# Designs tried in a protein design run: designed miniproteins, single chains. Part 48

Each design is a single chain, and the fold is of that chain. pLDDT is the mean over its residues in the fold that is shown.

## One batch from the design tools (miniprotein)

Design m1647
Fold by ESMFold2-Fast:
Structure m1647 (fold): chain A 67 residues (1-67)
Amino acid sequence: SMTEEQANEIFKKMDETMKAIGEGNVEKAREILEELKKFIDSQDISPAEKARLLAVVEGLEKMIEKV
């Protein structure tokens, strides 16, 4: 199971990515999203939890492409 600290950091990075997208700052959104992907990959969480989180990341990447 994901720890509270792991979940909080992931939600924080997702929120920061969404804010950058909302501001039209594509470069900042891409940088934060890359940090988020690296953070998720570095965590000792289940493959199923990683897959769910990476699906959200893919959704954010699609949003960035449409800005």
Scores: mean pLDDT 81

Design m1648
Fold by ESMFold2-Fast:
Structure m1648 (fold): chain A 80 residues (1-80)
Amino acid sequence: SQEEVDRIIAEMEKLIAEMERKLENGEITPEDLLKFSEKFLELYQKAYEHATTPEQKARIDELRKKAEEILKKGVEKLNK
């Protein structure tokens, strides 16, 4: 349902916000990146499965791009 997709999007946004906070504060760990990537992939697949409109899919894809940026920044910080 549309309500289910919106709920999943809200969960994805919350995960992104939590990771952005950890990156900003220099608190990122390899475990944080692993858990984030696994949980975000799960939510992304579920959201895309339930998405029925191009607008919903575009919002989901925007969040995926933000997640990719977070993972890249996190890996760079762990590599120094």
Scores: mean pLDDT 84

Design m1649
Fold by ESMFold2-Fast:
Structure m1649 (fold): chain A 100 residues (1-100)
Amino acid sequence: MSEVISRLVAQEIRLIGLQVQAELIARRSPDPADAEEARRLAEEAKKLLDETRKKVKEALSIEDPEKSLEELKKIIEETEKKIEELEKRLKALEARLRAL
């Protein structure tokens, strides 16, 4: 159980970091298209954070501890895939900014 909580906290920190880093790229990028992509990435990270928080709250309200744990694990797994995709997009934006 402590491992599940640690993973949820780590995912939340990563999403906050993605939003902040994307907002910084949006402000610093001289390319309007890259700045727009960075703004979209920041919005998607914020939306995913809000959606994940809501799903976690709903899972924690399940009276059966075994079903609650199973649902939390599913949320972690789905959120991880989405975070990895956002992180790949952020790295691509950072690489383009550094190439200038």
Scores: mean pLDDT 87

Design m1650
Fold by ESMFold2-Fast:
Structure m1650 (fold): chain A 72 residues (1-72)
Amino acid sequence: MSAEQVAALRAGAAARAEELAREALALGLSAEELEARLAAGVAELEAQGKTEAAAFLREAGALVLEAMRRLE
């Protein structure tokens, strides 16, 4: 996967993260609650040795959390 392909995927992920953030806020989910759930998911992936998946979840989750904090 090239740097351009990674950048395009990240741009798409950011747009979807904003959409997911709006949905989460509409359902009454807080950024704090989502952050706790993401931390648990990352820890589980790291415990399984899935370091790349854990890094991806941290990055994707950070985009959703940033969008939620921006929309609050």
Scores: mean pLDDT 75

Design m1651
Fold by ESMFold2-Fast:
Structure m1651 (fold): chain A 59 residues (1-59)
Amino acid sequence: AEAAYQAEVDAEIARLRAFTQEAKKLSPEERDVLTAKAAYEASKRIWAAREQAENDLAA
């Protein structure tokens, strides 16, 4: 059970690394803005995922 969650977290970290590599090609200014936006979106996704998990358990 825990292994599945860890795998998902690991996958997201790997995705973030790949994104950072791609962001390197962008201008420093745009990279900074994009990184901030990506972080905000990531927080939103995590929050939504947590809410969904709790909702599923509530059944």
Scores: mean pLDDT 69

Design m1652
Fold by ESMFold2-Fast:
Structure m1652 (fold): chain A 85 residues (1-85)
Amino acid sequence: MKITITTEDGKKVTVEVPEYLSVEEAADVIMKVLDELGVKISREEAYELARLFADDDGRVTAVQLANGIETALRKHGIKVKVEVE
């Protein structure tokens, strides 16, 4: 699946992900996307976000990962539109 993040100033970041990720894989994607947008986040913070959006089996869907990315960026004052395809 493809996750596209668009900032209010028109910057776009796109990441290719499977339909289901582990918490560790989701945390890595959160860190990568935030770094591309100039936001530094610790691995611990990324793991906490990934766990929040995981199901009872410890899996993060692409849609839930998109929600996690939006939540992290909003906490850092960055308003975004997130789309999953």
Scores: mean pLDDT 83

Design m1653
Fold by ESMFold2-Fast:
Structure m1653 (fold): chain A 87 residues (1-87)
Amino acid sequence: MLPEEEVILKFSKDGETAEQAADRVLAELGAEVLERREFTPSKPRTLLASSTGAFVIAVVHPDGTVDVTAIEIGPNDRVLEVRARLR
């Protein structure tokens, strides 16, 4: 049996950027940032919302690494991917 991953899903507040949402989740986890990547999503239809905000998915791996994906919903849709490690 492979070690289980822990998945944490958080919907952020209106007007919060992808960076703000990701940083908040990483701070809550006590994680050390290793790598950040930003990209503009192609055809973000799954992110349609009438308000601005960010949605965050954090995956904690059995080895203590954390992958955070923050999706910014608004006029300039953005995706931020962060790799981190639990301290």
Scores: mean pLDDT 66

Design m1654
Fold by ESMFold2-Fast:
Structure m1654 (fold): chain A 94 residues (1-94)
Amino acid sequence: MIDDEVEHALVLIYNAIALIDTEKGDEEGAVQSLEKALEIARRLAERGSPLAPETFRDVAETARKVADKSKNPEYRQKFREIAEEAERLAEEVA
């Protein structure tokens, strides 16, 4: 397993990719990047990393920004659901 700080950095990279993909109109790419970020955050939580709550909050914040920028109402709803799930998980591991 890689270091927790390296995995947190990888989440920030996937969050950045999701924002870029949304600006390009690649809604599916943005969903995939956010789901990868959430998966990494879940792995941090499973090993009891103290970075897990912050990592979930980073995913939630990015998902909300992506939802606001999305031009497709169905993808806006998916991004909102990812944000709400990440916020819920952040609260559970805090």
Scores: mean pLDDT 86

Design m1655
Fold by ESMFold2-Fast:
Structure m1655 (fold): chain A 92 residues (1-92)
Amino acid sequence: MDKAVELIKEAIGPYYEEALARIAEAEATLPDAEARRRQLEIGVEFSEKAIEALTKLKEENSDDKELVELAEKKIKEAEEAKEEARRALAEL
């Protein structure tokens, strides 16, 4: 059970955390539209990489119900972050 959490952290840590940080920074602190757009585009890219990594982890560990459930939850969170970033980009 603890192993499932560690596998998810290892697989998505570099993509998921970076995506969320860049989206949050773009919304809160960036002074101009160009800087904000760049951070949102990076946020979208890293969200897509996180979704791909989580989908692969889920498929490779389909018999681990706890890992599958955690991966599905993280995929949903990453998809919501991606949609938020895409909406913000459309308004720029």
Scores: mean pLDDT 74

Design m1656
Fold by ESMFold2-Fast:
Structure m1656 (fold): chain A 98 residues (1-98)
Amino acid sequence: MTKITEKEYEEIEKKLEEEMEEVEKLVEELKKQGKEELAEVLKEGAEFTAEMLKKKVELQMLLEKGEISEEEYEKKLKELEKEFKEKAAEFNKKIEEL
C-alpha cells in the first residue's frame, strides 16, 4: 500500500471541497434552467462520490497510523467498493429515466 502523509490527506480533502463547490454551481445553474430533478441527482451523486473517496482516504490514514489492521482495512474497503458500485448503478438508472 502507498502511504499517505497527513499533508497529502489535507490536500485531497481540499481538492474534494473545491470539486464539490464547482458541482454546487452546476446544480444551481441546472435549477435555474428548470432541470430540478437532474440537479438533485447530480448533487446526490457528487456528494456520495466525495464521501466515499474521503472514507477511502481516511481508512488508508488509519491503517498507516496502526489504528486498524490490514484485514480490517481490506474488509472496510470492500464494503465501500460494494456500496459505491450499487449506488452508482442507482444514479445511472435515475439519469436514464430523466
Scores: mean pLDDT 77

Design m1657
Fold by ESMFold2-Fast:
Structure m1657 (fold): chain A 85 residues (1-85)
Amino acid sequence: MIEKRNEEAKKKIEPLLQAGVDAARRGDGDAATRHFLEALKIAAELGSPEAVLELRRTIQDLLGLPFDPTASVISLIAALRKALE
């Protein structure tokens, strides 16, 4: 069921989101990018729109941007890496 997939995906990406946030706060753009790309891969493989939404919100918060549910996650990850150069 889709609800169980969302819960499983969110549980699997939560440690990756935390690691990505911690890396970004340290100015480690390469580590932050790797963690967020792995989270996106897991969310996509499990087909969880809620996990993708949580990843999108987390990166927008790190960039100080207002939440936009339609923003491209790949573009947000690229913007975060550039901001941490």
Scores: mean pLDDT 80

Design m1658
Fold by ESMFold2-Fast:
Structure m1658 (fold): chain A 72 residues (1-72)
Amino acid sequence: SSAVQRALEGLLAALEAATPAQYPFLGALVRHEADTDESLSPEERALLLEVADLVEQGRRAEARALIRKALA
């Protein structure tokens, strides 16, 4: 969906500039989108939650790889 694409593109750009101290906040923003957007498929929601978990854990390289794969 356009909402998922926008969220992932925004997160990818933010992660490029972010410090580790900002990761919990960035992950929370993605989690909020997953929790509040009722138009998301179960698969899209699961993807956003997985990305949020990776970001919150500081697994930046894995989060970026997953986002790039999803946007391909």
Scores: mean pLDDT 83

Design m1659
Fold by ESMFold2-Fast:
Structure m1659 (fold): chain A 80 residues (1-80)
Amino acid sequence: DPTDEQLLNLAEALVGAARDFLERAKQAEKSGNTELAQFYKERALELARFALDLADSLPENERTQKIKAEAEKLIEEVEK
């Protein structure tokens, strides 16, 4: 079974990947590719939600609080 440290590292990586997909979505929107932008937004939302769920399953500490805040911000940006 994964350790809390391994799950924290995974959650941080998922936040990073969600941020990358959201940036790719913004670039697709600027290029007028609405379908591709929607695809990247869905990937970003999925990864950010997974990161939030992982952080919620772990003991409360500064790292889980930071992951939750970053994931929630990404979810908010996708839903705008």
Scores: mean pLDDT 87

Design m1660
Fold by ESMFold2-Fast:
Structure m1660 (fold): chain A 81 residues (1-81)
Amino acid sequence: SSAISQAKQRADEAKSKLDQVSNQKMSAENKYNSELEKAKADKDKAKQVKKDGQQELDKLDEEERNAQALYGRYLAEILKL
């Protein structure tokens, strides 16, 4: 039915958003590790990299949790059909 198709579309879009955020988080973790390695001989720079990196990762963790919750909601909606 069109209702099932629409519910699946919403779930697919939510999954794509979740995958996008998860990929962004992985890229941010790789960037954090790379920048920290480059800064290891400079304590002031290393401190700034840790602050900026942790702030970005905390933001992405929240976005990932929100995306997971939304995807789970849409999957549960499909199961009720």
Scores: mean pLDDT 87

Design m1661
Fold by ESMFold2-Fast:
Structure m1661 (fold): chain A 100 residues (1-100)
Amino acid sequence: MEELKKEALEHAKRAEASTDGGEQMAHAIRVAFVLSEALEKYGLDKALEIAKEIAQKSSPETKRLIASAVRFLATAYEFEGKTELAEGLRKVADEIEKLA
């Protein structure tokens, strides 16, 4: 759990610091994958804990970018029949945006 939290925060920080749109998106996508892994292994409450820390440390623009990446991943998982994981990721994205 702590390793996933650290990885998510590092990618969020890199998205914040980057001036290249492609690099920002790449790091936002990495945050989405880490949040998905946290959700799968440790459940929704732990994924929301990481999401809240990211939201507190990120600009409104970075929050929207990360939330967008998380929603995109949720849609992909829904198409794969992973409905519970998709629903959990949408709740995670909503939490990130609440603090934007």
Scores: mean pLDDT 84

Design m1662
Fold by ESMFold2-Fast:
Structure m1662 (fold): chain A 77 residues (1-77)
Amino acid sequence: MVLSPEELEAIRAQMERLVAYFEEVVPSLSDEELERLEKLLEKWKEEAEKLDNPEIRELVLNTTERMLEIVRAEKAK
C-alpha cells in the first residue's frame, strides 16, 4: 500500500507525539511496568522489521528504538 506524502507526514507527527508522551509517562512507571514495556517494544521492533514498505518500516523502527532508549535509560536509574 503506497502512502501519500501527506499521510506519511501525519504518521510522523503522531509518532513524535507518542515519543513525547513516553518521555512524560515513563519516569512514573514501576520497575515491573518498565520491564514489561521494554519486552513489548522489543516485540514491536521485530514486527516492524517485517514491514514491506521501506518508508513506513524506517519510521516505525526509528520510533520504536527511540521509545526503547527512553525505557532503558529510566531502568538504568
Scores: mean pLDDT 80

Design m1663
Fold by ESMFold2-Fast:
Structure m1663 (fold): chain A 99 residues (1-99)
Amino acid sequence: SLIERIVEAARAGDYVALARALAEFSQKDLTDEEIYELAKALIEVSREHLAAGRPDLAEFLARMAKELAKQIKDPVTRENLIAEADRLIEEARALRQAR
């Protein structure tokens, strides 16, 4: 799926492949479920990079997940994903400052 291609590019840190796949995703009339699936997957990949000591990539992906989450119409789901992304951004920034 397109989401699988985005997630694979995000895990690999392939910014060019990630940008291309995201541009393709943004051209679709997306459901809340599809936006949620992608945002949640990017949050998980962000956590993986943070655990692996890659704060710059973790922050980049968490910020991307936050921008996607803002498009979700359900306010509870939207705010929960934004809060998760914000926590990852803060953790990534703290790790970068500690280096």
Scores: mean pLDDT 85

Design m1664
Fold by ESMFold2-Fast:
Structure m1664 (fold): chain A 58 residues (1-58)
Amino acid sequence: GAVIRRVALHDLGLSEAEFDEMLALYRAGDWAGLAARAAEHGVAPEAVRSALEAILAG
């Protein structure tokens, strides 16, 4: 849900645009691309994956 998305963005230190880019990579199954983008923004790939899974489940 929207609340989970907002909290995850704040916790990860990501903008909505940066997160939407990572979400697109996740949906495409581009795990290498997701890992590279997460690292570029100083975020662990597993933290981004967990946040995406929580948002998509809620």
Scores: mean pLDDT 76

Design m1665
Fold by ESMFold2-Fast:
Parts: C-alpha cells; structure tokens; sequence
Structure m1665 (fold): chain A 67 residues (1-67)
C-alpha cells in the first residue's frame, strides 16, 4: 500500500467517524491493520473516542489487539 493510499484511507475513515458511519470506519481500519499500518489504526481509535463514538472506538481497538 502506498503512502498516498494510506493517507487517503486514513482521511476517509476519520471523516466516516465524524459522520457516524461506523461500518465504513471499521472496514478501513481493518484494511489498514491487515497491511501493517497500526499507527494509523491507533490514531483512528483516538479520533473515535474524541468524537464520542465509543462503539466504533472499541471495534477499532479490538482490531489493534488482534493485529
């Protein structure tokens, strides 16, 4: 996965979190984790917590634990 693709996916996931699109955010986090980009996945979990999306944050944190 290219750095540009990583950046694009991270921005899309953050927007999904802000918009309340939990399914899209989790899907992107799973893809980033599968490709080894755990720092981005961790950042997304923090974004979800910051926006009060606790269920999304828990799902993303579980992805980190399973990576």
Amino acid sequence: MSQEEINRLTIRAAKAIMDGNDEEAVKIAERLAKEGHLDQVRALAEVARTYGRDDTAEAIEKILEEA
Scores: mean pLDDT 84

Design m1666
Fold by ESMFold2-Fast:
Structure m1666 (fold): chain A 92 residues (1-92)
Amino acid sequence: DEKLEELSKRTGLSVEEVRELYKLFKEMDKDGDGVITYEELREYFSSRTDLPEYIADLLAMAAMVEYDLDGDGTISFEEFVEGVARGRGLKV
């Protein structure tokens, strides 16, 4: 997929890492609309990480702040990959 290769070049992540992030993104994007909402993040952290509700809420809020670079209230796959690269100390 040319888009995965473009994101790899832009973020410094390998194409394989971007593909793994795409699979994870699709698991969180339950409606298949190509974006992740706060509610989907909250449910993901709460149901899949065995965390207390308030910690899941806090992680979802932190992820929205970190990954929602456009401030539209959703996380695109592009924003998600960029946020992961930033978290690993890579320049984006």
Scores: mean pLDDT 69

Design m1667
Fold by ESMFold2-Fast:
Structure m1667 (fold): chain A 87 residues (1-87)
Amino acid sequence: MAQEALEKGDLETALKEAQEAASKGDANALGILGDVYEKQGKYEEAAGYYLSHGVATGDKNAYLNAAKAAEKAGKLDVAKELEELAK
């Protein structure tokens, strides 16, 4: 599954499986997409997927992950707004 592929470091399989799951409405797959993009150094994309995961599930930890990814992307104002959503 996407999470297992991610844990093995198989980012190509994790990306493919998470994209398929997200396209079918699996909100938890959005968090896995965030993890894949972050491991690829694509921090803007990672922040977007973590934010979508937080909105879809109400998981405040997803907003914290989005804030950290936004900070790594150099978007400090966006990171502060995402940290406020996690409260």
Scores: mean pLDDT 83

Design m1668
Fold by ESMFold2-Fast:
Structure m1668 (fold): chain A 88 residues (1-88)
Amino acid sequence: SLNDIIAQINAHTEKLKEEIEKLFADNPKLKEEALKLLDRMQGNAIALAQELIERGVSDSVALDIATGTIESLWAMYVYALKRQLENE
């Protein structure tokens, strides 16, 4: 069900919050900004899953695409932030 998909996306987001807590333990300002971006990405992933289901994609495939999109985009964003911090 859509509720089960939302619950799984939320669980994925909680794992990323744990990563943020570890990665930005020494930088509360960057932690705040990262959490704000993650909140936006969570909302976008839920919207994507809903649209895929409306287009006839199965629940399991919609969940896989939505969570995979969060993981990929978040990993690239974290990598970019680390590189920026190393150069400033």
Scores: mean pLDDT 80

Design m1669
Fold by ESMFold2-Fast:
Structure m1669 (fold): chain A 72 residues (1-72)
Amino acid sequence: KEELLKKLEKGAQQALSTMPEEFKEEFQKIVDEKLKEVREAPEEEIESKINEFKKALTLKMTEAQKALAAKA
């Protein structure tokens, strides 16, 4: 469980480092909320929560990219 959480956190931090400063705070908030959901999930639901976490990150990254394009 801890090893999975650590890998998710590393992946999220790597994605965060490529984001514009304007979106880092909101992205970090989503990461924190989703990691909490994974941590609090029953063992049998961890896989499902990890999938939800990955989907949420992908969606937020897409939104950030669209917002940047709109500002250009």
Scores: mean pLDDT 74

Design m1670
Fold by ESMFold2-Fast:
Structure m1670 (fold): chain A 56 residues (1-56)
Amino acid sequence: NLKKALEYGLLAVDYADELGDTELAGQALRIMASSRSAEMSKAYYEEVKEKLEKAK
């Protein structure tokens, strides 16, 4: 589901940007562009979210 993959990828980019991690944000964008799976983008979203929770 491309739409779900884009949604999760955008959330991951937003969180990575908030962390100041431009490389992680770039990786999330690449996952959105090349992956057909919402699961891949969701995994990225969860990873960035955990980093943000630690940084709070």
Scores: mean pLDDT 69

Design m1671
Fold by ESMFold2-Fast:
Structure m1671 (fold): chain A 93 residues (1-93)
Amino acid sequence: MAAEEAVRLLLEEPEKREEAQKLLDEAAAALDAEAARLGLAPEDARRLRGAALARAVLAVLRRDPSLSEEERARLAEVERAVAEELARLRARL
């Protein structure tokens, strides 16, 4: 949620860049705390943060009304791949 709002602010409201950065920092800190709670290795913690950020970016991009049905289908495929990566990381716990 917070990461999606941060990406939206960076793209649509550049005057709120500081607010967007704060939301990104808060999201990163929350993910780092969760990774530590779960006992993830540093490599897996980095992959978790990368996958979570990718999901937030994809969620914002999917809101673009100019996208064709085919382009939306391709975004959905990438979103599924990211979700599978997150599920794989959870399964290793």
Scores: mean pLDDT 72

Design m1672
Fold by ESMFold2-Fast:
Structure m1672 (fold): chain A 85 residues (1-85)
Amino acid sequence: PLFELPEKVKMIRVSFDAATGELVFGPLEEVEYEEAARRVTELVRQIELADLSPEKRRHLYAAVDAAFHGDREAAQRHVELARAA
């Protein structure tokens, strides 16, 4: 099936700090869908390469997904769950 994808999405800027194993959230940004997808793919790759427990990794993936959808509250909740894992 063909889907109409948005040209741009509002997502929270996210970076991964490999030294701490934590996500850092920036402002909400309107970016092209392809750029947003590329950022998520790169973040997932960085998390996969980090020496983290499977439980912590699962919560970080959920935080990245929430950030991609612009949901700061859900993203922060998942980061807190990752810290507790």
Scores: mean pLDDT 80

Design m1673
Fold by ESMFold2-Fast:
Structure m1673 (fold): chain A 69 residues (1-69)
Amino acid sequence: MYSVEEVVDMLLGKDRAGVEALLARIRPRVSEEAYERLRRAVDAILDDPEAFPESVIRTVARELAELSR
């Protein structure tokens, strides 16, 4: 199970493979609409993590960690 800190490290380190594995675990737990919103958010962060405040990255990381339980 991933911690919030591990997910923050994946997002900041542009670990696309790690994030894709995490999204695959989340997919069956959310609606298609919610999945697409999360995917768009993580893709934007992975493309340019420096464009986002730490608070935004931490919020997305918490959502991903919680849904991956």
Scores: mean pLDDT 82

Design m1674
Fold by ESMFold2-Fast:
Structure m1674 (fold): chain A 68 residues (1-68)
Amino acid sequence: SSIAENATEEGVKEYIKGLSSKDVKERVRAVELLGEIGSEEAIEAIKKATSDKDKEVAEQAKKELEKL
């Protein structure tokens, strides 16, 4: 259960769900937002996104890992 006292943690969970979206644009955006958060959970989600079937998502994930 998420409590609204930690907006960053709630954002991480929502963006991780975004990585499972059928829409490439939503997955790219989720990767960018996870990169801004930079938490352990976010980093692990970004690492998984480096293996995404879409090249744009995978490249964005690699760029975000380089910034962290």
Scores: mean pLDDT 76

Design m1675
Fold by ESMFold2-Fast:
Structure m1675 (fold): chain A 114 residues (1-114)
Amino acid sequence: MKKEVFEGEAPGLRVRVEVEQKEDGTALIRVKAEAVSAHGVTVTAEAQSEVKDYEKALRIAKAIAEAVRNGDLTPVEELIRTDPDPEARSAAMTAVNAILEARQKAVDEDLAAQ
């Protein structure tokens, strides 16, 4: 089975995107977002999605990791809005939601500490 990992880091955020080709040729995209609160608490959000085209899944995963490294999710948000493939839009949306969930959990930890 083919498997690739893409990682992106920004201040207080680490995102790992794993792409695995299944037996039927379908790609499984797993996203793990780790956010660190202002008080040093690490919180995690995970999500997964499937895309039929493995090479397309790799391009999506690379775009997500690059956006995280650049500190700008706008290119991924544009993919969600404009890509003609609904699977690609769904995969990108799933990844963005996991990243936002991890960040929100970190904020919630900071609020609970006060």
Scores: mean pLDDT 84

Design m1676
Fold by ESMFold2-Fast:
Structure m1676 (fold): chain A 93 residues (1-93)
Amino acid sequence: SPEEARGIQGLELLRDVLRRLLAAHPDGAPVSIAEFRAAVEAALAEAGVTDPAMLARMDRFVEVLADRNPDGLISPAELEALLELLDRLLARL
């Protein structure tokens, strides 16, 4: 379905963002929500994604992360846990 395809694309894009952020922070420093949001926006632009539904879906994921991290910082352990979850979800598709 178009919704399923959009879901898969969103997961793949988030996985790419997480891999890039972890590679950029090899010292294990926390990543700010602002840096995460900028990385998502850059990945969407690089992929040529202009679909409003996809843009809204990705913004919702960033908002959920922001709500879970009220200090505005995402730990490396949380980024690695999210990457492992995404790898498992995509491996089943």
Scores: mean pLDDT 83

Design m1677
Fold by ESMFold2-Fast:
Structure m1677 (fold): chain A 100 residues (1-100)
Amino acid sequence: MSLSESVSPTSVAEGGSVTVTKTATGYGDKKYKFYLRMKREGSSEETFVGSKVVDGSNPSATFTVSNLPGKGVYTFYAEVREVGSTEVVATGPGVKVTVY
């Protein structure tokens, strides 16, 4: 099992928007909930961005993140859970966006 992660663009002006896509590979035909969080480099806080319920054998969730706050490097992390469970079934190292 793996979590494939991408973001576009990887660099954006302050106040800009990015699209984050997370795909879980090697899962059965179940409903999954993806939770997207954002962390600014140098900060200990993670901001909850949003969640999506998706289904299928290779569930994929796409998030549009608008109005990125301030200049810096942001990492977008995802946790994947089966719907109705608190157990994390997939996670990844995140994808990075530079805000200039």
Scores: mean pLDDT 80

Design m1678
Fold by ESMFold2-Fast:
Structure m1678 (fold): chain A 69 residues (1-69)
Amino acid sequence: GVTLAEQQLAALKAQGDADVANAKARSPEEGKRMEAERQKAIADAQTHLENARKQDEEDGERVRAILDA
């Protein structure tokens, strides 16, 4: 759900920072390439997180309906 998607996004950001810094130390062009790939991965993860949030809201309403019945 949302928690897993949030953890994946956080891990992606933390790992990406180290990888980009290491690449930049070796080559500015490689660092730029890795940063572009990281930004795309982060955007994809953000979309996944938004979808997970919508699903968790729908699941919460279903559980509430069962408990109220």
Scores: mean pLDDT 74

Design m1679
Fold by ESMFold2-Fast:
Parts: sequence; C-alpha cells; structure tokens
Structure m1679 (fold): chain A 62 residues (1-62)
Amino acid sequence: SAKEEELRELMLKQGFSQEWADSVVRGALESVTTALAVIHETKDLLDDRGLELLREFLESLL
C-alpha cells in the first residue's frame, strides 16, 4: 500500500538499512493490522465512545 512505501522511504531516509526498514515496517503493520482486527471484532461490544477512546489511545502510542 502507499502508506507502507512511505514508511519504508522514511526509515531509509533516516539511515536504516533496507532489510531493517522492511522488518520494522512489517512488524509495525502486522501489529496495527492485528489491533484493527481486534477492534473490528469487538466494535459490536464497544459503543461509539469506547471505539473513539481506543482509537485515541492507539494514536497516543505513536
């Protein structure tokens, strides 16, 4: 995806190796994808306020 390529380019620009950048981006994307899948599965158990708070919490970690 466009965001994956952008993240890789940013890591390379900061002096990380391509292999390291790929590993970090892959790990981060996998973690985010897993978190989003959990959110998607639990959204029926959480109200709109709960989902918004969870999103804000995840954003605060970045």
Scores: mean pLDDT 67

Design m1680
Fold by ESMFold2-Fast:
Structure m1680 (fold): chain A 74 residues (1-74)
Amino acid sequence: SMKEKAIEEMEKILNELRELAAQSPDPAAVQRAIDSVERILERLKNEDLTEDEIQALLDSVKKIYEITKERVAA
């Protein structure tokens, strides 16, 4: 299902963020991103969401990941 694929992709991003935190000179900024993604993932697991809502949450997680990577690289 789309929900199962979104969960898998979010968990993959979460693991990548955890690795980024371990290597980052600013682990606190990465931890805020991890906390945000964990909240979105909990919402996805607990709520009966439409495919459009699931896609919006996945897009939000991907955007958090992009911004966090840019901040760590700077």
Scores: mean pLDDT 85

Design m1681
Fold by ESMFold2-Fast:
Structure m1681 (fold): chain A 79 residues (1-79)
Amino acid sequence: SDAEELRSLDEEKRKERLEEEIEEGMKLIEEGVDLTIKIQEEAKKYGLELTKEDIEEIFEEIRRGKSVEEAIEELVKKR
């Protein structure tokens, strides 16, 4: 029971972290582009299925000043 609650809290913490990174990523794209939609569209171009870790990595790269396209290309090159 406590282990399931701990797993649920860990999943909620990961979601909160992702939401915080999304908020920071959106702030870097002042052109009014929906970051999530753009990431999803770019991933589709490469036939890439994004994991939670992949999405986190993409947001981290965008936070570092890379475009969505550049972040996706780096992810494709790693795979």
Scores: mean pLDDT 70

